# Designed miniproteins, single chains, continued (5): the designs that were tried, part 96

Each design is a single chain, and the fold is of that chain. pLDDT is the mean over its residues in the fold that is shown.

## One batch from the design tools (miniprotein)

Design m19334
Fold by ESMFold2-Fast:
Structure m19334 (fold): chain A 70 residues (1-70)
Amino acid sequence: SYDWLNDLPEERIEALKEALGLPDDASIEEIVEKIEELFGEKGLKMLAVAAQIEDEARWRTLLEQLLSLR
């Protein structure tokens, strides 16, 4: 289930697409596939937890940490 992605503010969805190198019209499915391609299932689980963070600075820090994973 990708309910947590559908519940994200548009600004966070846009930030994820930009960070992953995806086009603006990329689907939620494409975001998930790209995360799994680059960071595996652990990266996707980490993002699902991070999505519950209301503080934008903390969200950005965790996104940057995820992007630093190989």
Scores: mean pLDDT 72

Design m19335
Fold by ESMFold2-Fast:
Structure m19335 (fold): chain A 73 residues (1-73)
Amino acid sequence: SLEEKAEQFAEEVALLLARKAGRELEERTGLKPEITVEKEGEDKLVGTARAGEEEKKVVLDKSELKKKFLESL
């Protein structure tokens, strides 16, 4: 369904941004980053990048990303 595609898009955006944060950590630490994306609450996606003891998080509004996807059709 279109709703499912919008949710998938939001998750893909969260993953993309977490990977970008991971590349920055890799460049700084020389270690390969671990990337995770988790749903927190109904409207939040949290992407986390970790490299050794360093961590970066990106918090995204899932509802806002879904709206942007639907408006782009």
Scores: mean pLDDT 82

Design m19336
Fold by ESMFold2-Fast:
Structure m19336 (fold): chain A 63 residues (1-63)
Amino acid sequence: SLDVFEDWAVRLAEELGVADADPETRRKALTEYYLSLGYTPEIAENVADAMVRAVERRRARAA
């Protein structure tokens, strides 16, 4: 895939067990993941938001 970020977002969501969850649950899990890595709340939230959108785009294309 040319969209490496989308592939990484899907893989991370799968590892966290939220690939098939609702967007709110997925966003929370991704935000907590980045907070656990030492990122600030603002950065963690922004990255999680971008990843949630990427997972949603992949799911829309696959379904």
Scores: mean pLDDT 83

Design m19337
Fold by ESMFold2-Fast:
Structure m19337 (fold): chain A 120 residues (1-120)
Amino acid sequence: DEEEIKKKLEELKKEILDIIEAIAEQLKELGEDELADILKELLTGFLNLEGEKVLEAMDKLIEYLTTVRGLSLEEALEILESMFDTIYDRVLEVEPDEEYRKKLEELKEEVLKYLEEKRK
């Protein structure tokens, strides 16, 4: 049963990663190669519980949104917060094991704290 839950979680990770890959390819077709690469690193890092990679990719995304797209810092931060909330809620829909859910929640809290520090 625990092994079946882990298998379902790995299958969900693969499905979400495949969706991220499809979105990244679509963004590259639109000439958004840099955005596609940043989003892929950010979302795969989050799902794989790679905190340092997530924070690094967040810095790249904030810089891209503010410098390349001309968004305000607050608008960029709101986009990141919404994105992490959406991905987290999507993962919860498949009822992952409690250890993974707890680690993902801890990473989400670290991410939100990092974004709060950026508002200063």
Scores: mean pLDDT 77

Design m19338
Fold by ESMFold2-Fast:
Structure m19338 (fold): chain A 95 residues (1-95)
Amino acid sequence: SAADAVARILGIVEEFEKESKTASGVEQTVLMWRTIVEIADIMLETFGTDEAALQAVADTVIAELKARGNEEGVKLVQAARTMVLVDIRYERNKA
């Protein structure tokens, strides 16, 4: 469900924050990309090609992260949303 997707994405961002505190250099970069991919997978799993539903979930998570002052988390979710939208649009144009 949309509520489950929001909760899962927020949990992934919280885990990133914890791991990020002890990561440096290459570890930080790898952790960032893994987090973006994990968020993107949840978005695709929950709504597939429904761009409106994916955008609504992303907007909900971004609003919550902004309320928490988590600007880094906002950037991760925005990057994941962009990846998913690009993939959906390419698949649509290929058909």
Scores: mean pLDDT 82

Design m19339
Fold by ESMFold2-Fast:
Structure m19339 (fold): chain A 82 residues (1-82)
Amino acid sequence: TAREEAERAAEEAKGKEGALEAARGAGEAARRYAGPLGGQTAEGMALVAAGSGSTSGGEENSEEGARLAARAAARGAEAGRV
């Protein structure tokens, strides 16, 4: 589920081993949920966050973009939870 993917990506992003790889995972998860079959609300938020990071291309922006993508996906899942 979107919540599980977002939580997994966020947890790995907190880790110190492979922080960059975890950030990439979070961004990829957001892109997957931003796909045509994803939830509309979570999809829009995740796509914007992932796109922002990718467009910038900076090192800090890459990591922050992944974090924002994970946060957006988690927020969408939270909204759907209740």
Scores: mean pLDDT 51

Design m19340
Fold by ESMFold2-Fast:
Structure m19340 (fold): chain A 87 residues (1-87)
Amino acid sequence: SGEKIQKDIENSLTDEEKQKLLEALRRLYEALGMPLPDENKSIFELITDARMARLEAERRGLLTPEEKEVIDKFEKKVNEAIEKYKK
């Protein structure tokens, strides 16, 4: 289930890192002219939904290096949690 993956990700991020991720995602959606993500969604759901939007923004050069680092760090944590769950 996604609950274990989500909890592992939540526990691997500081409150500051979570805040930076949410700010980077809002900036990403704004830059693409897309509606802002539902803030009631889990961080796991937000990042998985944003994957295509992130790729498009990167293609257009709309992301700063800091924003890319925050998103990439979180995607890495998601992938690590998924791999732990497969075992």
Scores: mean pLDDT 69

Design m19341
Fold by ESMFold2-Fast:
Structure m19341 (fold): chain A 65 residues (1-65)
Amino acid sequence: MSLVAAAISTIGAAEQILKGKASVEIKDDEIYVYVEGESEEAVKELEREVKKIGEYFGVKVTVIK
């Protein structure tokens, strides 16, 4: 349950920061966010936000550039 909620929250954060949809994948009880062609500033902002989401839900969230 918390893993899916964390994934949905991660998608919402990506939508806010990236103005588009990030590729989000759940693997091995972890969440991976794939970002390509985004600015370094947007990636850093996303990393900060997904870290907060991961802390809240107790799920590892990793941004892959």
Scores: mean pLDDT 78

Design m19342
Fold by ESMFold2-Fast:
Structure m19342 (fold): chain A 88 residues (1-88)
Amino acid sequence: KKTEIAVKLADEAIEKIESGEMTPSEAVLWLAEKAKQEGLDVEVTDKAKEAIKRLSPREAALAAEGFLRKFGVPDEVIERLRQAILDA
């Protein structure tokens, strides 16, 4: 159940990056905020939000990968998000 939610959020984040609706950092912040809203165990403090806004594409990819792995998201989905972030 939590994995299904995390997969859907990852897919939506990929679409937002690929469409140009969000930058990689904006998409990672959106993903974290939506995950918390959907009841996933994620803590997003104001300090963490400001840190995410300053992440390089590579750093944003690593942060998203770690988060998604925690919720059992398949490697294929994680790799798609990583590529979307790095290709943005």
Scores: mean pLDDT 76

Design m19343
Fold by ESMFold2-Fast:
Structure m19343 (fold): chain A 78 residues (1-78)
Amino acid sequence: SLREASLSDETLKKVKEKFGGTRVDDISKAKPGDYLLVTPDEYKEKKPVLESKGFVYAGTVKVTTVYGTFGIDVYKLQ
């Protein structure tokens, strides 16, 4: 499951506006056009699973927090 609580409402809105579709947290329930967010700490574990399920990298959103700047990857089901 992607950690929604670790992302600000402003970040989630920006992702929605840029990429469209519906955000899902459960890969098994995703429909074509749905997207998942992948944080840097989840990248190694989630990327191969997402790609094996037909998700394609759509882009990265940069987020700046008190802990620094990091990228959140957006994967979309075709």
Scores: mean pLDDT 72

Design m19344
Fold by ESMFold2-Fast:
Structure m19344 (fold): chain A 64 residues (1-64)
Amino acid sequence: MEEDKKKKDELIDDLIKLEKMTRKQAEDYIKKHGIQAVEQHIASKYTAQQIIKIGEEFDELLKK
């Protein structure tokens, strides 16, 4: 079950980047909430950030 370990490591890296957690805090968060719940949390935050970034890029194109 190496796929679960790889996914967990990716989620840890995402939590460190998005929430400024330590590796230990990220591991504890995943253990407490589960991989699926943490994936949904991270996806929601990335979606919001991507919408803002896309909006900024299109706003520059519209200012002609």
Scores: mean pLDDT 72

Design m19345
Fold by ESMFold2-Fast:
Structure m19345 (fold): chain A 117 residues (1-117)
Amino acid sequence: GEAEEEGKEAYEYGKKAKTKEGAYLSGEGSNKGGLEATKLSEGSGAAGAGVSGISGGTSGYLAKKGLIPGEEAGREAGASAYGMAVAAERGKGKEKGKEGGKKGGKIAKEGAKKGAE
């Protein structure tokens, strides 16, 4: 669906984030996207989107602190963004979950795209 497509694009940009700063931007996008998705999703979809978003943010933060390589963190943040969008879309409240996943995925994609530059 559209949420999965936005998440897939976030993942592709996340893989291109080679720097610590880029990985941080990708992770921040994933975390902010997950927060937005949780406002529109319900049940396990909201929980899954929130956890995935936080995971991406954590990876980016650890890269910013020099604790993990930026290239690895960028891939992890992008994968978390994809997981976030899919979790939101497939959770309870399917129509609102799809909207949440799409909006969250777009936010994650914009962060990852900035990180890829």
Scores: mean pLDDT 82

Design m19346
Fold by ESMFold2-Fast:
Structure m19346 (fold): chain A 89 residues (1-89)
Amino acid sequence: AEELLEEGKRAFEEGKYEEAAELFEKAYELTLETAPDDVELQLEIADLYAEAAEKAGDTERVARAIGAKLLAIARQLELEDPSIAAASA
């Protein structure tokens, strides 16, 4: 996750916003698998993903990044108050 995040930041600094968005998307997905409770990292990556997608003009990725941010916020709230977590059955 960290390697993809750093590579994405580098691409963003070089103005390669589409490449940066792809790298941040992969970093976010990997973080969900390897560090599912690291909500702060998930929020940071989702914020960078949203910005890169917006700079690239990729409206589909902007929507996905907003979804990722909302999911990370929901997970943070769940960790603070488990009663907020809606579970079926």
Scores: mean pLDDT 75

Design m19347
Fold by ESMFold2-Fast:
Structure m19347 (fold): chain A 66 residues (1-66)
Amino acid sequence: MDKEEEIKKLEEEAKKREKDVKSQIEVLRKSQHRVSKETVDETIKKLEGVMKDYEEAVKKKIEELK
């Protein structure tokens, strides 16, 4: 039970962070009228990179909880 609850908490936190990142990306895309598309795309790529690193860490932690 405890392992399953811990895994669910990790998945829940990962989903929340992914949602937050997607919301930031959406705001950045809407800000294209204030900045160039290239600048927005570059910032989005950096945010996606950070999210991938986080997902990798979560996957490793979940694997260890199996």
Scores: mean pLDDT 76

Design m19348
Fold by ESMFold2-Fast:
Structure m19348 (fold): chain A 93 residues (1-93)
Amino acid sequence: MAAEEARRQAEIDRLKTEIEQNKHNEDKVKELEDRLFELSLPSPEDLARYQKWLEERQKKTKERFEKLAKELGIPVPKNVEEIAELYRKIDEK
């Protein structure tokens, strides 16, 4: 979200200015730097893209398990024990 990113960037710029003004106070600089690091975390847009990427990867992993199970002539694994059995069958090939 561009508007959210713009707000975060403005706060980052403000904190950088305050750090420059308070360079003689190590404790104050550390407090401001901690806050700056929190704001430098990925934007909500980047986080949404990452979440979507994870979901897409999980979907591809499921599709790969389904294809492997079909190729090996066994049922698609539904739990951890069945996944272990699938890997055991792959190792036998």
Scores: mean pLDDT 69

Design m19349
Fold by ESMFold2-Fast:
Structure m19349 (fold): chain A 54 residues (1-54)
Amino acid sequence: GLSDAERKARAPLDALLAEELQLAVDIAIAKSRGEPVDPETRARFDAVVRALAS
């Protein structure tokens, strides 16, 4: 298992992963409804993906 220090170190990463999933769902719903994707939502998704790749 992970130590408390390792869990704390991974907490920001786990939060970004959860945010990525939620934004991906929001984008997929908009696309499925034929609605334009909010540029701010798309920009935040791209920012989260870049942060996860760092």
Scores: mean pLDDT 79

Design m19350
Fold by ESMFold2-Fast:
Structure m19350 (fold): chain A 95 residues (1-95)
Amino acid sequence: SEEEMRAKLREKGEELLAEEIARIEAELATLKTNEEKIAFLEQRKALYEQALAHYQQQLAQAKSFEERLIAEEMIRQAQALIAWLDEKIAELKAE
């Protein structure tokens, strides 16, 4: 069903989101200054904003429920990453 497919996509999406956050945090741990960390996070944010725009276009062009659900999940993941990055950038700027 559509609901079952959405649930499976969400579960896989949460795994991928957690893995990407872990990768970003590991990279941050190798950087020495807050300025370097902020620059790195801003570069990652720009990539996810570009990805978000592309997935929004894919959603608008979706011709099947499968294509729509995949695009919606990719949009959700990109938005979650952007929000997390914004919080981390704000934390570093407040230090």
Scores: mean pLDDT 90

Design m19351
Fold by ESMFold2-Fast:
Structure m19351 (fold): chain A 76 residues (1-76)
Amino acid sequence: SDARARENAVRIELFALQLPDLGLDLSVLLTMSQRELGELLGLSQAAVSAGLRVLMERRGFASRSELKAAFAGVRF
């Protein structure tokens, strides 16, 4: 559902916020597949795909590469 996709978008953003606390570089999001993101977040690949779609729409990005670049430039 659309509500579930929005929830998944929030979970992806919260994971990005946690990366520095885990000793990981935010740039890891630039190299991860939807499957790898799902495994780290406890989400299915389909749920990650839906969440990323909502994030792209919400932030006005045309591609996932643009979304990943935005995460790399943000200090949470």
Scores: mean pLDDT 63

Design m19352
Fold by ESMFold2-Fast:
Structure m19352 (fold): chain A 80 residues (1-80)
Amino acid sequence: MSLSPEEQQKRLKEMREKLKQEIEEFLQQVQQGGLDALRQQLENTLDPESVATALALIDKLLAGTPISEILDEMSALARA
């Protein structure tokens, strides 16, 4: 593979920062009443188990859970 361990760590950091920005933009859209449209999009693109997981993470974000905690939970789910 063409990536060094240092480049892999840099890319993971960049992906985490990008996800944080996307989550912040997503929260703004949800607060503006976009939740129903998003729920329908998730149901159309994901299996029921993945939809339930995604909605649970969205509920935690709306309840004020730190974005870093959500990212850690997403990482744990991706390994399971």
Scores: mean pLDDT 69

Design m19353
Fold by ESMFold2-Fast:
Structure m19353 (fold): chain A 97 residues (1-97)
Amino acid sequence: SSMQRQQQVQQARRELSRLVGDQFDQLRQALQNRDVDSARQTLDQVVDTLARHYGIPVGPDDSLDTIQRRVTQRAGPVVADVVRQVLSSVQQQIDQL
């Protein structure tokens, strides 16, 4: 049901906030300061933290499609979709600096 999916999305968002919330706060500050290097370094740290948590391999040339597929296999499609949406949004903001 739509309510069950909403609960799964909320749970995934809470888990992400617990794992990488402080890094996202640092990333937001880097973006506000237009500090591309700090923003990219923090995004790499976010990806590394999520990779360790979900037990997935991630390399520097891996696409968001590849990361989403691997997260789907470990944590399911709802978690993978939330992870992709967050990482994609951040990457787009960095690319616009």
Scores: mean pLDDT 84

Design m19354
Fold by ESMFold2-Fast:
Structure m19354 (fold): chain A 77 residues (1-77)
Amino acid sequence: APDVIAGLEAAIDLAKQGRYDEAAMVAETVAQAFRDRLGLPEAADYARKAAEAFKQGNVDEAIKYLREALEVVRRAA
């Protein structure tokens, strides 16, 4: 499985490049990993909200949610 921190950082970088569909897909993949493999439902919820925000064109909100997921992961490590 991909590193969830690397996945969140990749999603932010894709968003900065205007690649919002790819950023949403990465965010969804990371959300699934948080829920199914790591038992981090708060981080999963943030990553899912980021994916939905990308689909709605709310890029700044999506990046905020990805950063919140990163903070949850860093506290849980």
Scores: mean pLDDT 82

Design m19355
Fold by ESMFold2-Fast:
Structure m19355 (fold): chain A 87 residues (1-87)
Amino acid sequence: SRDDLVKQLTRELMARIDELMADKSISLDEFKAAVREMIQEILSKVSIEDAKKIIGHVHIWMVAEKVPETLIELFQEVFYEELKKKE
């Protein structure tokens, strides 16, 4: 179902971000570039409505996991920039 796809893509995005955060050698610029690529992939595969749901769930997860505020803000900024290009 569409809801199952949203849940699956949400889990996959969370796993990718978690893996990036576990790599202590990556720079902020490298993190930003990787996040941008992942967001672009999501926006290419699902509707804008479903992309907003996926990113919203990931944002809630990042806050719950106590991800640094700077990384959360960067994630939201990149999503907003990529979303603006599609609207």
Scores: mean pLDDT 84

Design m19356
Fold by ESMFold2-Fast:
Structure m19356 (fold): chain A 71 residues (1-71)
Amino acid sequence: MELTFELSQPASDEELDKLLVRLVLLGGLSPEQAEALYRLALETGGDVAVLGREAARLAAPGGVRVTVRAK
C-alpha cells in the first residue's frame, strides 16, 4: 500500500494532525509511534523532509510505503 502526503513547509499543526491520524489508521503506526513523530515535528519546527523520512521508516515494517512531500 502507498500513502502520499503533501504538507506546507514548515508543516502546520492542522496538517500534522491529519498526517498522524492517517498514519495510525492507514499506515499501521501505533499511537506511541504517532506521539514520537509529533514530538519530532515540534523539535524540527515542522520540517517536512525529516518528518517524511521518519514516517516512511515507521510504516515500512507494516508493508506500507509512505511519501511526505513539501507543497
Scores: mean pLDDT 83

Design m19357
Fold by ESMFold2-Fast:
Structure m19357 (fold): chain A 59 residues (1-59)
Amino acid sequence: SSREETLQFLKTALKLSDEEAEFVLKYVKNDVERARELSIEMSRNGLTPEELLEKFKNS
């Protein structure tokens, strides 16, 4: 499913844990396409996985 593919992307490409990947999806209200696009954009800005998660948590 798109959700499973997005979780795999977040875990593998951004090196997030299962819990962290689920948090990202929850933050974007389970919109898997939005989660993927936002994570890619933040990654392109040179953010580390920890910095990316901090941005999601502080929003």
Scores: mean pLDDT 72

Design m19358
Fold by ESMFold2-Fast:
Structure m19358 (fold): chain A 82 residues (1-82)
Amino acid sequence: SSLDQQAQDLIQQLNNQLTQMKSLGILSDSMKKQIDDTVSKIQTLLDTNSPESDKRKAILMGEALLGTMDMHKSISMKYDPP
């Protein structure tokens, strides 16, 4: 479904941000765990063909986490502007 595609795209975006933050040396253990836990939860919902409402809630949670990651990346890069 389109919702499943959105969830898969979100997992990819979370993993891409994790890789980028790791390469920048700004990935904390706590943040890595939050990302890994969130990705695992979304993947489990996809694998178990969970209700659409549960998938939608997981997508909203993952989008909120992406926003948090973008904020942390922005703050960390503030001393080394392009």
Scores: mean pLDDT 81

Design m19359
Fold by ESMFold2-Fast:
Structure m19359 (fold): chain A 100 residues (1-100)
Amino acid sequence: SLAAELAEEREQWERLLAEIDRELARHPDDPELAIARALERMGLPVTPSMIRLVALRYELEKKLRELKKAGKPQEEIEKLEEEYLKELERLREEEARKRA
């Protein structure tokens, strides 16, 4: 079902973000390397498009944590998340067109 597919994608994404956090703890000055290593450890393709997509998602998660720590309203947090999700979808559509 679609719900099961979305749950699997979310779980995979959460595992990837955890691996990135682990790699960034070792190499905080090189986020691209941290992302590339996390992708490689998970057996995912290490491509410039994938690194950009993951970097954008990671920056979103970081900014959301900062806003929550600063006590920003949930509405402001949701607006930021929506803007990043639109950019992520744009990158996904660009990559899909390259496969067509």
Scores: mean pLDDT 73

Design m19360
Fold by ESMFold2-Fast:
Structure m19360 (fold): chain A 89 residues (1-89)
Amino acid sequence: SPLLEKGKKAFLEGNYEEALKYYREYLDQISEDDPEFLEVARNYLLAEYKLTGNKVAEDALLKAMFLRADPRVSEEDVRNVILEALKKL
């Protein structure tokens, strides 16, 4: 996706405001069931945290990281944490 590539480029260049804009536009175009959704949503939260220091984004990223360390936790549990954070931003 051209939007996803623009978002990634902006993020790598430290332009978190532009990265946030392109990632949000991309997320609005795909289903929550899309295999790319979870990765792009995490990148969106990371860009928000880098730009603003937003604690909702920080808390969700940390919680998702710790959940992935537990072999009893499904990818759906991680997705739910990310989705709830996106609703609060």
Scores: mean pLDDT 82

Design m19361
Fold by ESMFold2-Fast:
Structure m19361 (fold): chain A 68 residues (1-68)
Amino acid sequence: SEEEIRELRERLREAYERLLETKSEEDAQEFLRLGLELARAVAAHRKLSPETLALAQAILRHEVRKLL
């Protein structure tokens, strides 16, 4: 739902701010978990292709690795 996507975006923003402060593996894993959940929720809501979802998830994993 749109409400679920909005809630996940807010949680992701908070997790990102925490990751930038701590640079910890634990906070990076939580940020990645929320980002992957958001990507799946958006893909389901907007009926995106599995290929588009896979690409978004790959980009997110790559970006999180750069922060560590």
Scores: mean pLDDT 83

Design m19362
Fold by ESMFold2-Fast:
Structure m19362 (fold): chain A 94 residues (1-94)
Amino acid sequence: MEAIEEAARKAEEAARRATSPVGRLAAEAAARLAREGLESGDPKKAALLAGIGAGLAGIGAGVSKLIGDEKSAEALEEATRALAEAARAAEAAA
């Protein structure tokens, strides 16, 4: 669960660093999903929500890069990696 908390923090930081509405929305959605998973206390639900969050952050990073928002893309890539790692850890704990 600590990995999911750290991933949520990374997504929250990506939202603060985002310079485009798309980057910000993707980061906020990913952070909310990670937080909801953590609050559930269920490793299976936490893994699923962190995995969905990673997908959303990854899409946000791709779109941000495509529109030239490299700062949002970089922060979202960090969030995507953290969320994917957290999802794997939570799945192993389930």
Scores: mean pLDDT 82

Design m19363
Fold by ESMFold2-Fast:
Structure m19363 (fold): chain A 95 residues (1-95)
Amino acid sequence: MESENAAIGTGSAIRAIGAAVDLELTARRVVEEDPSKKELAEEALRVAEEEVERMREALKELTENIEDKEVAERLRRVADEVVRRLEEERKRLLE
């Protein structure tokens, strides 16, 4: 019962991370097919980066309530990696 809020928060974080990864792959394909979409893809990646950053902040509070702190730490590190990849891809598109 105490873990219900933690489970919901973790599920939301996983979904946000998954959506961000899917957006990164989609943005690459869109720009590859139509280079005129670079600015649109860059803005979309920026929004995804901000969303994952907000989820990282939420995950810090969730680690206090998650019974398996190792899973929480791993999820946070995956979010860190996704933010880094989104930022790098965005910078690549601007060149």
Scores: mean pLDDT 69

Design m19364
Fold by ESMFold2-Fast:
Structure m19364 (fold): chain A 74 residues (1-74)
Amino acid sequence: MSKAELEQLVREHVEQGRQAIAAGDYDTAIEHFLEAARVASQLGEGQGQGVLNAGLSRLPAEQRPRFREAVAAE
């Protein structure tokens, strides 16, 4: 997979995660941010962590522990 294809997949998953948050579907949002982070980690050091931090900051405080648990399970 090319760098451009990886960058596109990251953007698509981040966008879908944001849409899921707007809909109150935090399960789907967490899955999309985790997938975006997995793809982003292939682009370079810290890229995956940057996506995870962005996802965490977008979630309501009540959902953040669950996001952290999902990250730890990877």
Scores: mean pLDDT 81

Design m19365
Fold by ESMFold2-Fast:
Structure m19365 (fold): chain A 95 residues (1-95)
Amino acid sequence: MDKVVRIPLGDLERAQAEFDKALDEAIKVGSEEDKKYAETARKNLRFLPDGTLELTTEAVEALEKILDKMRDKLSGEAVITLGALVAAGRAELAR
């Protein structure tokens, strides 16, 4: 059973828009195999109406794979956005 963590967000709409932009970029530059990591992240990560981000271990691992395989193909903004989510997710999963 995957561990689920929640991260409070200061600006939900902005965070969601930045995430969607970064993930769409990963889908555009990734191979067909690499696109599966982006889909896994989307399915296992949710922006909740109370201003929190909910994610599973599967989402964090998928985002790590995106960064590992596509860092050189992603914009600096996408790398920062996805990297921040991985760092926050790993910190919460280690508690």
Scores: mean pLDDT 79

Design m19366
Fold by ESMFold2-Fast:
Structure m19366 (fold): chain A 66 residues (1-66)
Amino acid sequence: SKKIEVLREVTEEVEIMAAKGASAEEIREFLESHGIEVSDEEAEEISKGAADASVVFDKKIEELKK
């Protein structure tokens, strides 16, 4: 699926952004630019660090495998 492929690539980039201290707003804008909708709450969780970002995206990937 194209959505899974895009989400995988974006996950790796977002983990790098979070590790570099990107803000929740920067992360949300980046994801929105790739067609991935996230809430402000999800963006805040992702901005906490790469580990939290990985958990959020693993759940989204599993949903797309259905």
Scores: mean pLDDT 71

Design m19367
Fold by ESMFold2-Fast:
Structure m19367 (fold): chain A 100 residues (1-100)
Amino acid sequence: MEEKINRIIEGLTSPDPEVRKEAVEELVELSNEDPELAVKILERLTELIRNNELSDDVLRAIIEAAKRVYEESKDERVKEAALELDIEAGVALLKRVVLK
């Protein structure tokens, strides 16, 4: 269970764009198959952004994942977690561009 969460997070934070795209698709699919696990992954990504300096490419991949999960999920808790992640990643990216 922890292995699946870590795999998706590692995929989204990968330096390889193809690996990041695969992780986005996997998270979107998971949001419909296991909404509770998807919420846990989205919450861990939000904490990762708050506590760590991530690259612009990684933040953009996370924003894409959050937006797609929000659009495709019918679970309100998943949508709320995805919206929070989108906002946090967007703010982190904006600070990196505006404050540097």
Scores: mean pLDDT 81

Design m19368
Fold by ESMFold2-Fast:
Structure m19368 (fold): chain A 85 residues (1-85)
Amino acid sequence: MVDDDLETMDRFIKRLRDEAERFRSDGDDKLAEELEELRRRVEELKENIRKYADTDPEKYEEYLLQFGDVDIEFLDLIRTHQRRR
């Protein structure tokens, strides 16, 4: 459901922003910048999903898969940086 997907993306965008600010405050500027890049990618995917949900189901599914990839990248990024501490 498009509205549920957009809401999930909005929550993830907020989480990425909040985490980026937290890591920047802790002096981890590199991780903060990487989280901001992921946030920009999710914002772009959200715009595309909104545009194509009713007109192009194949593009809609493709963008949802790309969103899933960003979520995996986020988890790997956080885990990698926590281990390097």
Scores: mean pLDDT 81

